# Designed miniproteins, single chains, continued (4), part 41

Each design is a single chain, and the fold is of that chain. pLDDT is the mean over its residues in the fold that is shown.

## One batch from the design tools (miniprotein)

Design m13395
Fold by ESMFold2-Fast:
Structure m13395 (fold): chain A 62 residues (1-62)
Amino acid sequence: SILEEIKKLLEAEELDKERLKELLSQVSDNQISDVVQMALDSKNKEAGNYVLELLGIKVELK
């Protein structure tokens, strides 16, 4: 599923901005809260911050 692919990218050591942007463009409105939660819980904080930025949420993960 699209959410599983996003989660995999958020857990990856390397940030794939192009793929994350592509997948996020395919996320439906009812999945946004799940994506936000995954970004907040992300192992890769850079990827998590990037996802939140693309969704218009101004939070910096530390």
Scores: mean pLDDT 77

Design m13396
Fold by ESMFold2-Fast:
Structure m13396 (fold): chain A 61 residues (1-61)
Amino acid sequence: MMEKYYVVVLDPEGRILELKEFYDLEEALKLQKKYLDEGRPAVVLNEKRLEELRERIKRRG
């Protein structure tokens, strides 16, 4: 079974600006590298980590 990965771009307040889904970790890491090279804060998360991030954003208001 393939795990699902997400490349998430955050704004300075920690809110999600962009989210892209991948079934290949290598492709997710390539996109993250491209965003970081452009000065955009991007992280690669699995499903569980993405849910944890969404809960943190929700609790902030």
Scores: mean pLDDT 77

Design m13397
Fold by ESMFold2-Fast:
Structure m13397 (fold): chain A 119 residues (1-119)
Amino acid sequence: MAGEAAREAGEEGARRAGSERGRRAMRSAGRTVEHAGRVSGEEGERAAAEGARRGAERARELEGAEGASAAGSGLAEAGVRAGEAGGTRKSASAGTGAAVSGIGAAFEGAHGAGGKALG
């Protein structure tokens, strides 16, 4: 179930986020990846689920900012894969939106958790 996997990845990231904003960003990214999977058809839904599961698993292996960043990055990858698998302009747009949401969630989730800003 692609939507379930995306939401679970968002919740794993939220548990590791150092701020309320980061927690909300992680949950929002999970919902955005769920949407990208749904509009990308069966292949896009499978791609989103696989990416989200890997992100959640990596987040569980890490602590604090690193775990939050891993969850957000996994959600971003899931969004890209869903868009690519869908093969339509709508799936590509939804996948890009999910990727941007996941990247933003990785940044916000790491904020206040002692992670270094990438610069």
Scores: mean pLDDT 79

Design m13398
Fold by ESMFold2-Fast:
Structure m13398 (fold): chain A 96 residues (1-96)
Amino acid sequence: SKRIEELIERTVELILKGDYEGARKTMEEIFRLSKSDRQKVDAAIETVERLIRLGAKKEDIREAVKIAIELLMEYIENVTIATGGVLRLIGLELDA
């Protein structure tokens, strides 16, 4: 979705500015617009991957991962999908 891509770009921008509260709100909007739990996970992963590609500070990556994990746990009822997303996000943070 073009709107989800625009919100991912906005979330990345807000993280880089240190506006972690704004970033949480834009990621919540991504989750509301997402048609599936897998789309929520994919959008969260893409957000963190974009931060890593841009050379974001470790603190910004850590906060983005924290926000993504908290929202995955809140919005995804399927424990297997939520756990898979969380483990992928932790892997990205450890490799960053």
Scores: mean pLDDT 89

Design m13399
Fold by ESMFold2-Fast:
Structure m13399 (fold): chain A 75 residues (1-75)
Amino acid sequence: SGAKIAALAAALGALAGAPASEAIARARQLVDEYGGTLVSIEVRPDPRRPGHVVLTVTFELDGQRVTLEVVVRPD
């Protein structure tokens, strides 16, 4: 349902500012908990802001594919 997608997106967004390793582990757990399928988690240092890490999380839930970016800490 759209409500589940919105809730998962909000939960993933709440990982902002967390350590990268913790955020990756939590993102995997959240996608599974909500009954989604994790497509990918891409970890990239922001080339325009050294010291910032961007997680690009792509999941499928209720027939929709969603991609979200979350800025996290490099630990």
Scores: mean pLDDT 83

Design m13400
Fold by ESMFold2-Fast:
Structure m13400 (fold): chain A 75 residues (1-75)
Amino acid sequence: SAEERRRLELEMELGSLKVHAVVLSRSPDPKDKAFGKELLALVDQGEAALRAGDLDTAEAIVQQAQKQVQQHIKE
């Protein structure tokens, strides 16, 4: 179903963001470490929304996290 596909896509995107967040949170660079911790908190919120079946909230969180990653790269 479209809903099942959306759920799987969100799971994959959150998984990718989580790996990135973990790497950044362990960085010797203070800016990367701080951002990684913030990104982990967003991923945790997204995973919680997904577990609750709130796909709209999970999608909004993924979009917010992706936007923040793009902004961090430009700094």
Scores: mean pLDDT 88

Design m13401
Fold by ESMFold2-Fast:
Structure m13401 (fold): chain A 63 residues (1-63)
Amino acid sequence: SASARAGELSRQLRALGRGDRELGLALATMLKEAGAPATADSVRRAIAAGGDADTLLRAAGGF
């Protein structure tokens, strides 16, 4: 659900207070575990493109 994903993303953001790449990798792992591999791949592509935290969260929210 969108609510569950939002909760997970918020927790990851707080846990990873710095390092956009590390945040993105954690988000991609969480999305894959949640059964959203295509969205996880979108996050990985955003990391490769040098995306900041807002870009990575947007990629994750495009589920």
Scores: mean pLDDT 68

Design m13402
Fold by ESMFold2-Fast:
Structure m13402 (fold): chain A 73 residues (1-73)
Amino acid sequence: GQGLEAGILAGVAAIAYGVYKTTGDYEAGVEQLEKLLRELKETFDPADPGVAAALRDIEELLKEAKEELEKQK
């Protein structure tokens, strides 16, 4: 269902963010997470609890990435 698929995408986002943390490329990390967040919102119904949880998880990763990017400026 939508919740499981959205959860898998949130997991993929977490793995991708881990790569950006390792390389220090937080600018690319922010861009990729923002793109995934937009695609998730366009593809899935945010009223689904699993989709809402996945959106929250990606938003938290994006917040962390933006905070790390600000430290590099």
Scores: mean pLDDT 79

Design m13403
Fold by ESMFold2-Fast:
Structure m13403 (fold): chain A 75 residues (1-75)
Amino acid sequence: MEAERLARVIEEMMDASTMSEDAKAELKEIVEMVLNGEDKEKIFAKVQELKEKYPSDKDAHTLAELIEALAEKLS
């Protein structure tokens, strides 16, 4: 319930951001992994992959860190 609300807020923040559509798609995939209860180690690996792929995208990094924190709280 709370996780679903927070995920919706993160998605709204992504839609309002200046990050590329490719970065948004990858972040949405990671959010779905969190909501589906995927292993947090897989989630963290995907977050690191995204940060390496988009090193100059500050919005992508900030949202990835929020998703990481969400996964940690739900584990």
Scores: mean pLDDT 78

Design m13404
Fold by ESMFold2-Fast:
Structure m13404 (fold): chain A 88 residues (1-88)
Amino acid sequence: MKELEEKLKELLEKMGFPEEIINAVLNEEDNPVAEKALGVSTKEFKEKLIKFLKLYEEKGEELSNEEMAKLSGLSVSTVRLIKRILDM
């Protein structure tokens, strides 16, 4: 569990999120500023990121950005950004 939280923190930092939003997502805080920036609750966004990371590890090269967005619940733009970060 701690290893997953460390990976999520690094991913959120590389995505360019402010520290306040990163902390809110990692701690699943009910934070209206973070929710507005994410378009979803911090808990829901964390769940979507975990789902995405699992899909990427299993089938990242086989799935389109649109398919990964649909399966993870993230936006296509967010999927594209994360894939670019992970492919570095």
Scores: mean pLDDT 79

Design m13405
Fold by ESMFold2-Fast:
Structure m13405 (fold): chain A 79 residues (1-79)
Amino acid sequence: MEEIERRLEELDKEFQEVKELYDEGKYEEALEKAKELLRRLEELLEELPPEYEDYRLGLERAIGALKKLIAEIEKKLAE
């Protein structure tokens, strides 16, 4: 539990860093970091036991939000 909570805190911090890069107009850096963060979130979701359903739901929401952010970044880069 403590290890999972610490990893979730670290991933949340990285999500904030992606948002900061996006707000600064650093879209290429934001995209690269967001894709790496997405991979790490998906790996953590796969590792979670069924008993941690609340954490899994939180991760699924974070993954969904990050995928939407990636789509917005890609749209900005296409312009």
Scores: mean pLDDT 81

Design m13406
Fold by ESMFold2-Fast:
Structure m13406 (fold): chain A 57 residues (1-57)
Amino acid sequence: MEELREGFYRAGQAMAEGGISAESTRKVARQTAKDRGLEDLAEELAEAAVKGHEEAK
């Protein structure tokens, strides 16, 4: 579980550097989690990505 959060956190950082908004980062992360069958964790993983996005700046 922590490895997944770390991965989404780093993806959020990369999205921030690419100029993607925090809201778009959240949406992409939620869809990615659901596509991976991690629907129960989608919200937590999206928050990890948004945290990475915020801390990249």
Scores: mean pLDDT 79

Design m13407
Fold by ESMFold2-Fast:
Structure m13407 (fold): chain A 94 residues (1-94)
Amino acid sequence: SAEEEALKAEALRLGEEAVRLAEESGLPQGVIDTLRRLLEEARASEDPEEVFRLVERLLLQGYLAARDAGNEEAAARLLELMRRFAELHRQYLE
């Protein structure tokens, strides 16, 4: 549906923002490569549920990597993206 496509597009935007944040924050290249691959897989998927699972995984991996790097600002910003994603995912499940 048009509503499901809009929610999917917003989830992908959160994933894109997380990748950009990881890059600008100087997270390890291996982490950035993993986040980019998850985003590409999500973009290629025709299953909205798979898109949400992949973006959630992307956001979680980004957050954990920022915490492990001791980058408190990046971790806080990624946590905010995760909160926005949780609200979006709740709307999709309704």
Scores: mean pLDDT 88

Design m13408
Fold by ESMFold2-Fast:
Structure m13408 (fold): chain A 81 residues (1-81)
Amino acid sequence: VLEEARARLASLADRLPKKLVVISTVEEAVEWAEKQAKEVEETYGIDVTVLKAKTTEEALEQARRALAEGRAVIVVLDQPV
């Protein structure tokens, strides 16, 4: 149940790269991620970097560079509906 999922997540956190990059073209997503990043850094000791990209292409280039540096990457893109 929820406690078992949290125990597994904590075990995985010890094995994951302690460096995470969040990249977004959406200003609101960047602001939200920056607030969450501080809490994640204080709680899990993961170095979280939040990057704002002007275009989807820029976001993908930043993601490729971060992956090459051995960082985990989360990309949040604006999708026109």
Scores: mean pLDDT 69

Design m13409
Fold by ESMFold2-Fast:
Structure m13409 (fold): chain A 61 residues (1-61)
Amino acid sequence: GEAERKARAIAMARNAVAAARALGRPDQEKQATEALRKAEAAKTWEEAERAMIEAGDSVGG
């Protein structure tokens, strides 16, 4: 359902933060973390998925 889509988007955004941290790039980790916060605060699964893409872009997908 929609709640499951939002949860998956948040999980993927968290993975992007972990990847940025593993790369040792503070600016990229900061950007990915801000995108994760947007995903967690999202009122819709669509907003969460947009934030997930933002997080992925921060680590160079």
Scores: mean pLDDT 84

Design m13410
Fold by ESMFold2-Fast:
Structure m13410 (fold): chain A 65 residues (1-65)
Amino acid sequence: KELLEKMKEVAKRSIRELAEKYNIPKEDYDKILRKLDEMFEKAKSIEDFNKALVEISKEIQKVLE
């Protein structure tokens, strides 16, 4: 329980740092963060967490390319 919550917090922090490093537009970052929050709210297992990260990585890649 606590481990999954900490992993979610670290992932959100990493995405914020990535957005700052690559100058991702605020509108795109806000959309990514909302989708991440929605997926993490539904994620109750490490498997669900990993699936959420894969989907978010694809969204970030689309913004950067």
Scores: mean pLDDT 79

Design m13411
Fold by ESMFold2-Fast:
Structure m13411 (fold): chain A 67 residues (1-67)
Amino acid sequence: MTVGQVVDAINQADLSDAQKQQIVDVLNQRYNDDDVVSFAQVRDVLDTVPGLTDAQRQAVMDLVQQV
């Protein structure tokens, strides 16, 4: 999946705007929108963002699996 597809999935997640922005900022610091990322790389990014619960991380990963 591309980083752009991951960003679209994050925007559909039940997260605060601040949490969504923090995840997108980390993705954009590491990758370009056209870059291909694995589920493990997405999970690593989510683990970097403070204040996410395990349930919120799982919900994002479930959405990412649908892209």
Scores: mean pLDDT 81

Design m13412
Fold by ESMFold2-Fast:
Structure m13412 (fold): chain A 107 residues (1-107)
Amino acid sequence: SKKEEIKKLLEEAYEILKKTFEEVKKLEEEGASDEEIMKVILEGYKKINEIGTKISKLVEEADDPELAKLLKEFSEKVFEFFDALEDKDWEKAEKSLEELKKLIEET
């Protein structure tokens, strides 16, 4: 079903965000420059945007208001996650990841 395809892409997006978080945190612990950290964040953004484009198309084709709501909530949490990474707010970034995982599991 389109819902199963969307869920798989959301799971792939979550794994990208989790990897981005782990890489950013490691760079910060190693004393990397803000430029090096930002490069990792921007690469994460690029990958998420590519998957997000695929999800948006599937949601539009499904014409399901519940899936549209899920995409909106997921996108808002992705934005909060990247904002937290730029602020080096590890607790907020981790909380955003937990909320994203819960959204996927409750789907």
Scores: mean pLDDT 86

Design m13413
Fold by ESMFold2-Fast:
Structure m13413 (fold): chain A 60 residues (1-60)
Amino acid sequence: SADDAVIRLAAEGRLDEAFAVFRAHAAELSPLAIDFLVSALEAAGRTDKAAEVRALAASL
């Protein structure tokens, strides 16, 4: 569900949409889906957003 959506959107390069799903469903996401999103953001040069995802995930 939310994991599949985040992984799919991130794999498609739809990073802003993947981030929106992460924000809406952070508590439901697996560590693997979060790590995948972080890696995709870093690969795209979106290091600010990758850091934001890590910080939000650590607060859960």
Scores: mean pLDDT 84

Design m13414
Fold by ESMFold2-Fast:
Structure m13414 (fold): chain A 85 residues (1-85)
Amino acid sequence: MDPSVEEVERLAREAPRLLERSHTMPASELGPMRDEIQARLAELEAFLKEYFALGGRRDRAVRLIEEAIRHYRETLEVLAAKEAA
């Protein structure tokens, strides 16, 4: 199935907001948030693989996915630091 551009745009739009939210998140919410971010990363990496397989006709979508992956990875680093504290 072709990846949904609308879903990619939604995940990319939410990425910086979740990063900001992670800084103020209480310890009780860190585990569920980590699991959610890991699921979103897996979905975005799958979309990226599909877009590359389609021969690069979706350059804008590829850039949005790569930017979202960067923000979600930063979110996981913040959550890991908070869980270790």
Scores: mean pLDDT 77

Design m13415
Fold by ESMFold2-Fast:
Structure m13415 (fold): chain A 77 residues (1-77)
Amino acid sequence: STLPDEEALRRVIRTNLENAVKLGRNEVTITVPRSWDPATVRRIVLEVAEELGLEVESIDFTFYDKTTEVTVRFRKR
């Protein structure tokens, strides 16, 4: 069962990826709480990209005290 925090993360990632696609972008940077595990964030990015028909080229993390910036490079399949 998916925890409530994981579903919130999934919604944030999905909204950001969908908006980037609509704007014709191939990259998006998403700010998430630092408390969210990077491995979980990476997994959800890959799952959401699959659902949206996107190929993920890279996922990069920049860590700050209270937030993590996740930069996703992708292309449409």
Scores: mean pLDDT 84

Design m13416
Fold by ESMFold2-Fast:
Parts: sequence; structure tokens; C-alpha cells
Structure m13416 (fold): chain A 63 residues (1-63)
Amino acid sequence: MSVTDDEVAAAVERVSQLTEEQRLDAGKGGDLALKTGSEQVFLDVSKRVRELVRETIEEARRA
């Protein structure tokens, strides 16, 4: 079985509600990109959040 993008999206929604700090971190990345002109910062923050969510799904799947 493989983790789908839909599963990641659903988990992101759940994590965003439970961990507001992670959601704020993603938003801060967006603001930093606008202020510094670096889209890379926003992408890095987004990727980190997605990877955390993917790890959670994989752990639940293995358990």
C-alpha cells in the first residue's frame, strides 16, 4: 500500500487543528517569502510540515 496525496492532505488538516504552531510556522514562511523575496523559505516550511504529516501516517500504517 502507498500513502496518497489525499491522505496527506487529510492529515495536514488534522495536524493543523491540533498543532496550531505548525500552521503558524507555515504562514510565517509565506510572510518571510514576501518580505525577503525568497519563495524557497515558504517551500521549505511547507515541505517540512508535509513530511511530518507523512511520517505520522506511515507510523500509524505500520502500527
Scores: mean pLDDT 54

Design m13417
Fold by ESMFold2-Fast:
Structure m13417 (fold): chain A 86 residues (1-86)
Amino acid sequence: MSEEERLREAIEQMEAEIPEARREVEESDLPPEAKEVLLRALEEVEELVRKAREALERGDVEAARKYLEEALAVLARAGREVDALL
């Protein structure tokens, strides 16, 4: 599989998973502070995934990879913030 194909699959998977993750967070029994951190992170990830899609559509594989790496970093940071609240 090419780098472009791998990035496209990753983008499609994240685009499908973000709405479900948002619903799960909103319906969870997590403290309000933890929900706020996670929902804000999902909003930032959604924007980064959108930018990755746009980059890939114009053939900018490097930019698409960078945006996906930033999205993963946002999720990792949010996970650490939530762990500190629990």
Scores: mean pLDDT 86

Design m13418
Fold by ESMFold2-Fast:
Structure m13418 (fold): chain A 61 residues (1-61)
Amino acid sequence: MPEIDVSKKSIEELREAILEAIRAGDRESARRLLQKTVNWLIDQGKEDEALEIAREASAES
């Protein structure tokens, strides 16, 4: 899989990619992308958005 640059994707694109990986059963890719996305959002001061994505990924898992 091509490595996703989280800084060049919208929050919606990152959310979609994470959920798609979870639904496809690719748990390792989903986990890595979620961790990278959450860390990047926190670094940007977008903690609420990071929590929303983490909550939704947890619900799909």
Scores: mean pLDDT 77

Design m13419
Fold by ESMFold2-Fast:
Structure m13419 (fold): chain A 65 residues (1-65)
Amino acid sequence: SGVRDALLFQVIAERGAKGTASEEELQMMKELGRRTSADDNLEAATVFYDMSDEEKEAFLEEALR
């Protein structure tokens, strides 16, 4: 879904800001940003705000399988 793509974008963007994102993750983030809407990003932001760092890592690992 677009909300899932937007959430993944936000998780990778936070990792990029911290200097922990891989080149593959950054490339994925660029592709995700191209296909997400403003509404998807707003909905994803509410989920992102409530996520722990552990939940963010688990979400990213599942998405990269």
Scores: mean pLDDT 82

Design m13420
Fold by ESMFold2-Fast:
Structure m13420 (fold): chain A 87 residues (1-87)
Amino acid sequence: MSTREKIFEVLEEMIKEMEKKAKTEEERRNVRSLRGLLDLAKKENASPEQILNMVEAYAKEFESKGQKEFAELLKKAIEKIKEILEE
């Protein structure tokens, strides 16, 4: 698998966990937004660095909105992505 494919696999797993934890309409909208952004990144051949920057921005946004569980899932994905990039 390419580095990019490994990153998308991590993000898809994260989004599935977010979908399971989403209880409010705002949380569901935020998860749909992330899914749409991931699909766009796949279509536009976004670099691993661009993907990492996007995920870090979303982690900060979710944390600022008090969505701590979602911010923690994003932070775990960021750690896994950084590990993949160091390979």
Scores: mean pLDDT 80

Design m13421
Fold by ESMFold2-Fast:
Structure m13421 (fold): chain A 102 residues (1-102)
Amino acid sequence: MAAARYTATALRVIGLELDAERNGWTREQFLEELQREFGLRSREQAAALYDIIKNSKTDDDKVNYLVSQVPRLGKEDVLHLARILGLSEEEIKKLEELIEKL
């Protein structure tokens, strides 16, 4: 299981969090910068990116969190976010199967 792409994404998010702390950014400004840096479609998608990076420890945690966001973001934006996060093909397939059961 290659976690290298996820680690790179996580480090970039944490780097922006440190910039936010140093510069006194509001949550709004921080989410705007995340949206810009990752080419995200909404602030809700940016908030979901940040939450999964900070709180998800296992592949199952990441997939389960993303499934929970489908009612807010929609299927396409959730799958787009999963790819930006660097989830494996197996994790993305599991995510797609779980979304189809909703």
Scores: mean pLDDT 80

Design m13422
Fold by ESMFold2-Fast:
Structure m13422 (fold): chain A 74 residues (1-74)
Amino acid sequence: SMEEEIEKKIEEIMELLKQGKLSEALTLIFNTLSTLSREEALKFMERLIEKVKEELPELTPFIEDLKNKYLPEP
């Protein structure tokens, strides 16, 4: 399902971030965003931010800034 695919991508992104592989994590985030509708991309970023707040809270402002730049509120 789409939910399972998104969770798997988030899991991969989190592992890359934990390893300090920021460039690879960003590439995976942008590649994932490019395959999703705006609505799906928003849900993906919200779920990613939730996981980052939980496991890597120091990176939260960075990931929130990415969401705001690529999926801005009208």
Scores: mean pLDDT 82

Design m13423
Fold by ESMFold2-Fast:
Structure m13423 (fold): chain A 95 residues (1-95)
Amino acid sequence: MELLERAREEVRRHERLAEELTEKSLNTKGREGIEAGVESVKHRLQALAGRAAIERAEREGDPSAVERFLAMNENERVAEGVLAAIERGRRKAEE
């Protein structure tokens, strides 16, 4: 499925940027290092949103979750990433 591959590429992009920004945060002092750390967290959350959408689409055979993810702006992806993280925590606590 073409949309699934596009979503996987977008997740890889966010994960790569998060890694680069984490490295910058660790090697940069003061405000700039803190800002790099914040941006790294935002990219990690966006990757989580994308992974959740891919898992949903693969489980259900329905591309709508991936279509929605690809249409999201940064703020929407970050919000979905937070929701995905909360849901993962809830599932882990219920096991």
Scores: mean pLDDT 84

Design m13424
Fold by ESMFold2-Fast:
Structure m13424 (fold): chain A 100 residues (1-100)
Amino acid sequence: PEVLPDADRTVALARAMLAQRAARHPELRGLLEALDEAIDYAAATMDAERTATFASALMIVAQEALVDLDAAIASLRRVGAELDLPEAVTERVVAAARAA
């Protein structure tokens, strides 16, 4: 495998894990795909290190969703606020999760 900077490696790993989770848990696919889209938004608007921090936080949200989707949505809103993610992006993910 190609050697990536630590931040870029963290983001790539997070995205791969979200894709794997979506394949194994089709009931959570909408949420997990929307989390991947939120990482795309972060990568386009934030530096690599902040994007890696955000991607890591979203992996925790994805783990919570395996147990309690409503708790995961609450964690997502908190993480989005703490990392200054636009509310519209956070609510887009919530809408995708509830539509699934």
Scores: mean pLDDT 74

Design m13425
Fold by ESMFold2-Fast:
Structure m13425 (fold): chain A 82 residues (1-82)
Amino acid sequence: MLEEIKKEFEKVGVITPKHLAGLIAPDDPSAPPTPEFVKELFDIDKDGYLDPEELELLRKADLDKDGTLDFEELVKLLEMLS
C-alpha cells in the first residue's frame, strides 16, 4: 500500500489528504477499507484497525502549510503512526 501512495506522488508530485483518503477508501464510499489494507498503510493498530483520529490528524497535517503532503512527509507520518 505504501507503493500505491508512492505512485500517486510520482503522478501528481504531491500527496493531498484527499488522495490519501481515496487510496484508503475505494471510489465506492459504501465499501469500507479492509483491515489488511489499513494495516499495511498505517500499521498503527496491532489488530489492523485504523483510528479515525489518526486519519483526521493526517488530513490536517500542516507540514507543507498548504494542505498537501510530500512523499517524505507522508512516510514520516506513517512511521509516527506505526
Scores: mean pLDDT 48

Design m13426
Fold by ESMFold2-Fast:
Structure m13426 (fold): chain A 100 residues (1-100)
Amino acid sequence: SEMEEILERIREIIEETEDPKIRDLARLALAVLEGDGETVLEIAENSEDEEIRELAKEAIILMTEGKEVEALRLIRERARELGDEELAELLDRAIELLEE
């Protein structure tokens, strides 16, 4: 599955990155893609980066509204702002698959 390949690569980014902001952002993206609201809430409370905490809070609201794709778009834009083009491209592909 193309989606499973995307999820596996995001998991690799989480394991490989030395940047805690990229790690938390990748964890947030994975949690949204897997429908794991508990992990999104954990990131919203515990991430050291205020912007990522605020993004996770917005993501959980969007998830409760069935707007997971909108949440992923916000995470994608943050990945671009942090200079992680690989994570942004993975999220572009995931969004395309979810929109069909």
Scores: mean pLDDT 89

Design m13427
Fold by ESMFold2-Fast:
Structure m13427 (fold): chain A 109 residues (1-109)
Amino acid sequence: LTEAQRAALEAFLKRVAEEAKRLLIEEKGASEERAREAAEHLARALLAGLRGDDAAQAEHLRRAAELAGISVAEAREILARAVVLAVNSLSDEERAAVEAAVAALEAAA
């Protein structure tokens, strides 16, 4: 990744984590502390998946599920929805930067 692509990806992962934290609190009744830790693992699961690291992705999803007190299937659903919400919050310019960063990671995987 270029420095700009890394920065765009890091900003996007932070947005995904914030959306996941909100969903975990609002829909799953997680405490703020547990939701924050689980959301961090969900963002790491997304990054691992983009890098093609299936083992790390599975471990982060499992850890997020344990922290939030939900199933791995529910954790995967929360992550998918958090990604959609994060993408919808981006400007066209931010979206293009994130898409370029994701393409670069997938090409390197």
Scores: mean pLDDT 87

Design m13428
Fold by ESMFold2-Fast:
Structure m13428 (fold): chain A 56 residues (1-56)
Amino acid sequence: SYLDKAKEYLDRGFIGLAQEYMAEALANGASKQQILDHMKDSSVPRSVIETILDSL
């Protein structure tokens, strides 16, 4: 899924690729909250993920 790829790239530090897959998830009807909930087990802090989503 787009969210699984976004999380993979986010955890690897590939922020640009993670942002692209987050944008695809939003375009396919995912909410900001659904993306945040999917990323809850990420090594990246929630505040960073929120900043990425707010830039989209």
Scores: mean pLDDT 82

Design m13429
Fold by ESMFold2-Fast:
Structure m13429 (fold): chain A 61 residues (1-61)
Amino acid sequence: AVRATLEELDLTGDGLINGGQLAAAARRVLGEEGAAKVGAAVRKLGKSTLTIEEAVAVIEG
């Protein structure tokens, strides 16, 4: 479910998503508290753009 949601948000097919798109996907899959946790993890990484694989790891870790 996580990967499929992230792939839907990557409409350009670049395999890249930004922190806002990742937060939206996390809210959809994990709910409000999960989205907040994922947002904090993305800030810690210091990246504005993630690969789908990196995004899956952040949501699952």
Scores: mean pLDDT 72

Design m13430
Fold by ESMFold2-Fast:
Structure m13430 (fold): chain A 57 residues (1-57)
Amino acid sequence: MSAEDMAARTRASALRAGASEAGAEAVAQIGKDALERTGDPEVADRAGVRAAIEAGI
């Protein structure tokens, strides 16, 4: 799995959910970090996106 691909997907999901572009990019970084911790790209993607949405970014 490509870390860059993971970041792009997380960013896109956050943007579609209504996050700002800057916030979505920050969430992409969180998603990458979560992927390393959980080992599951799907779980990491959701964790990052939810974090940004909950923060109201």
Scores: mean pLDDT 71

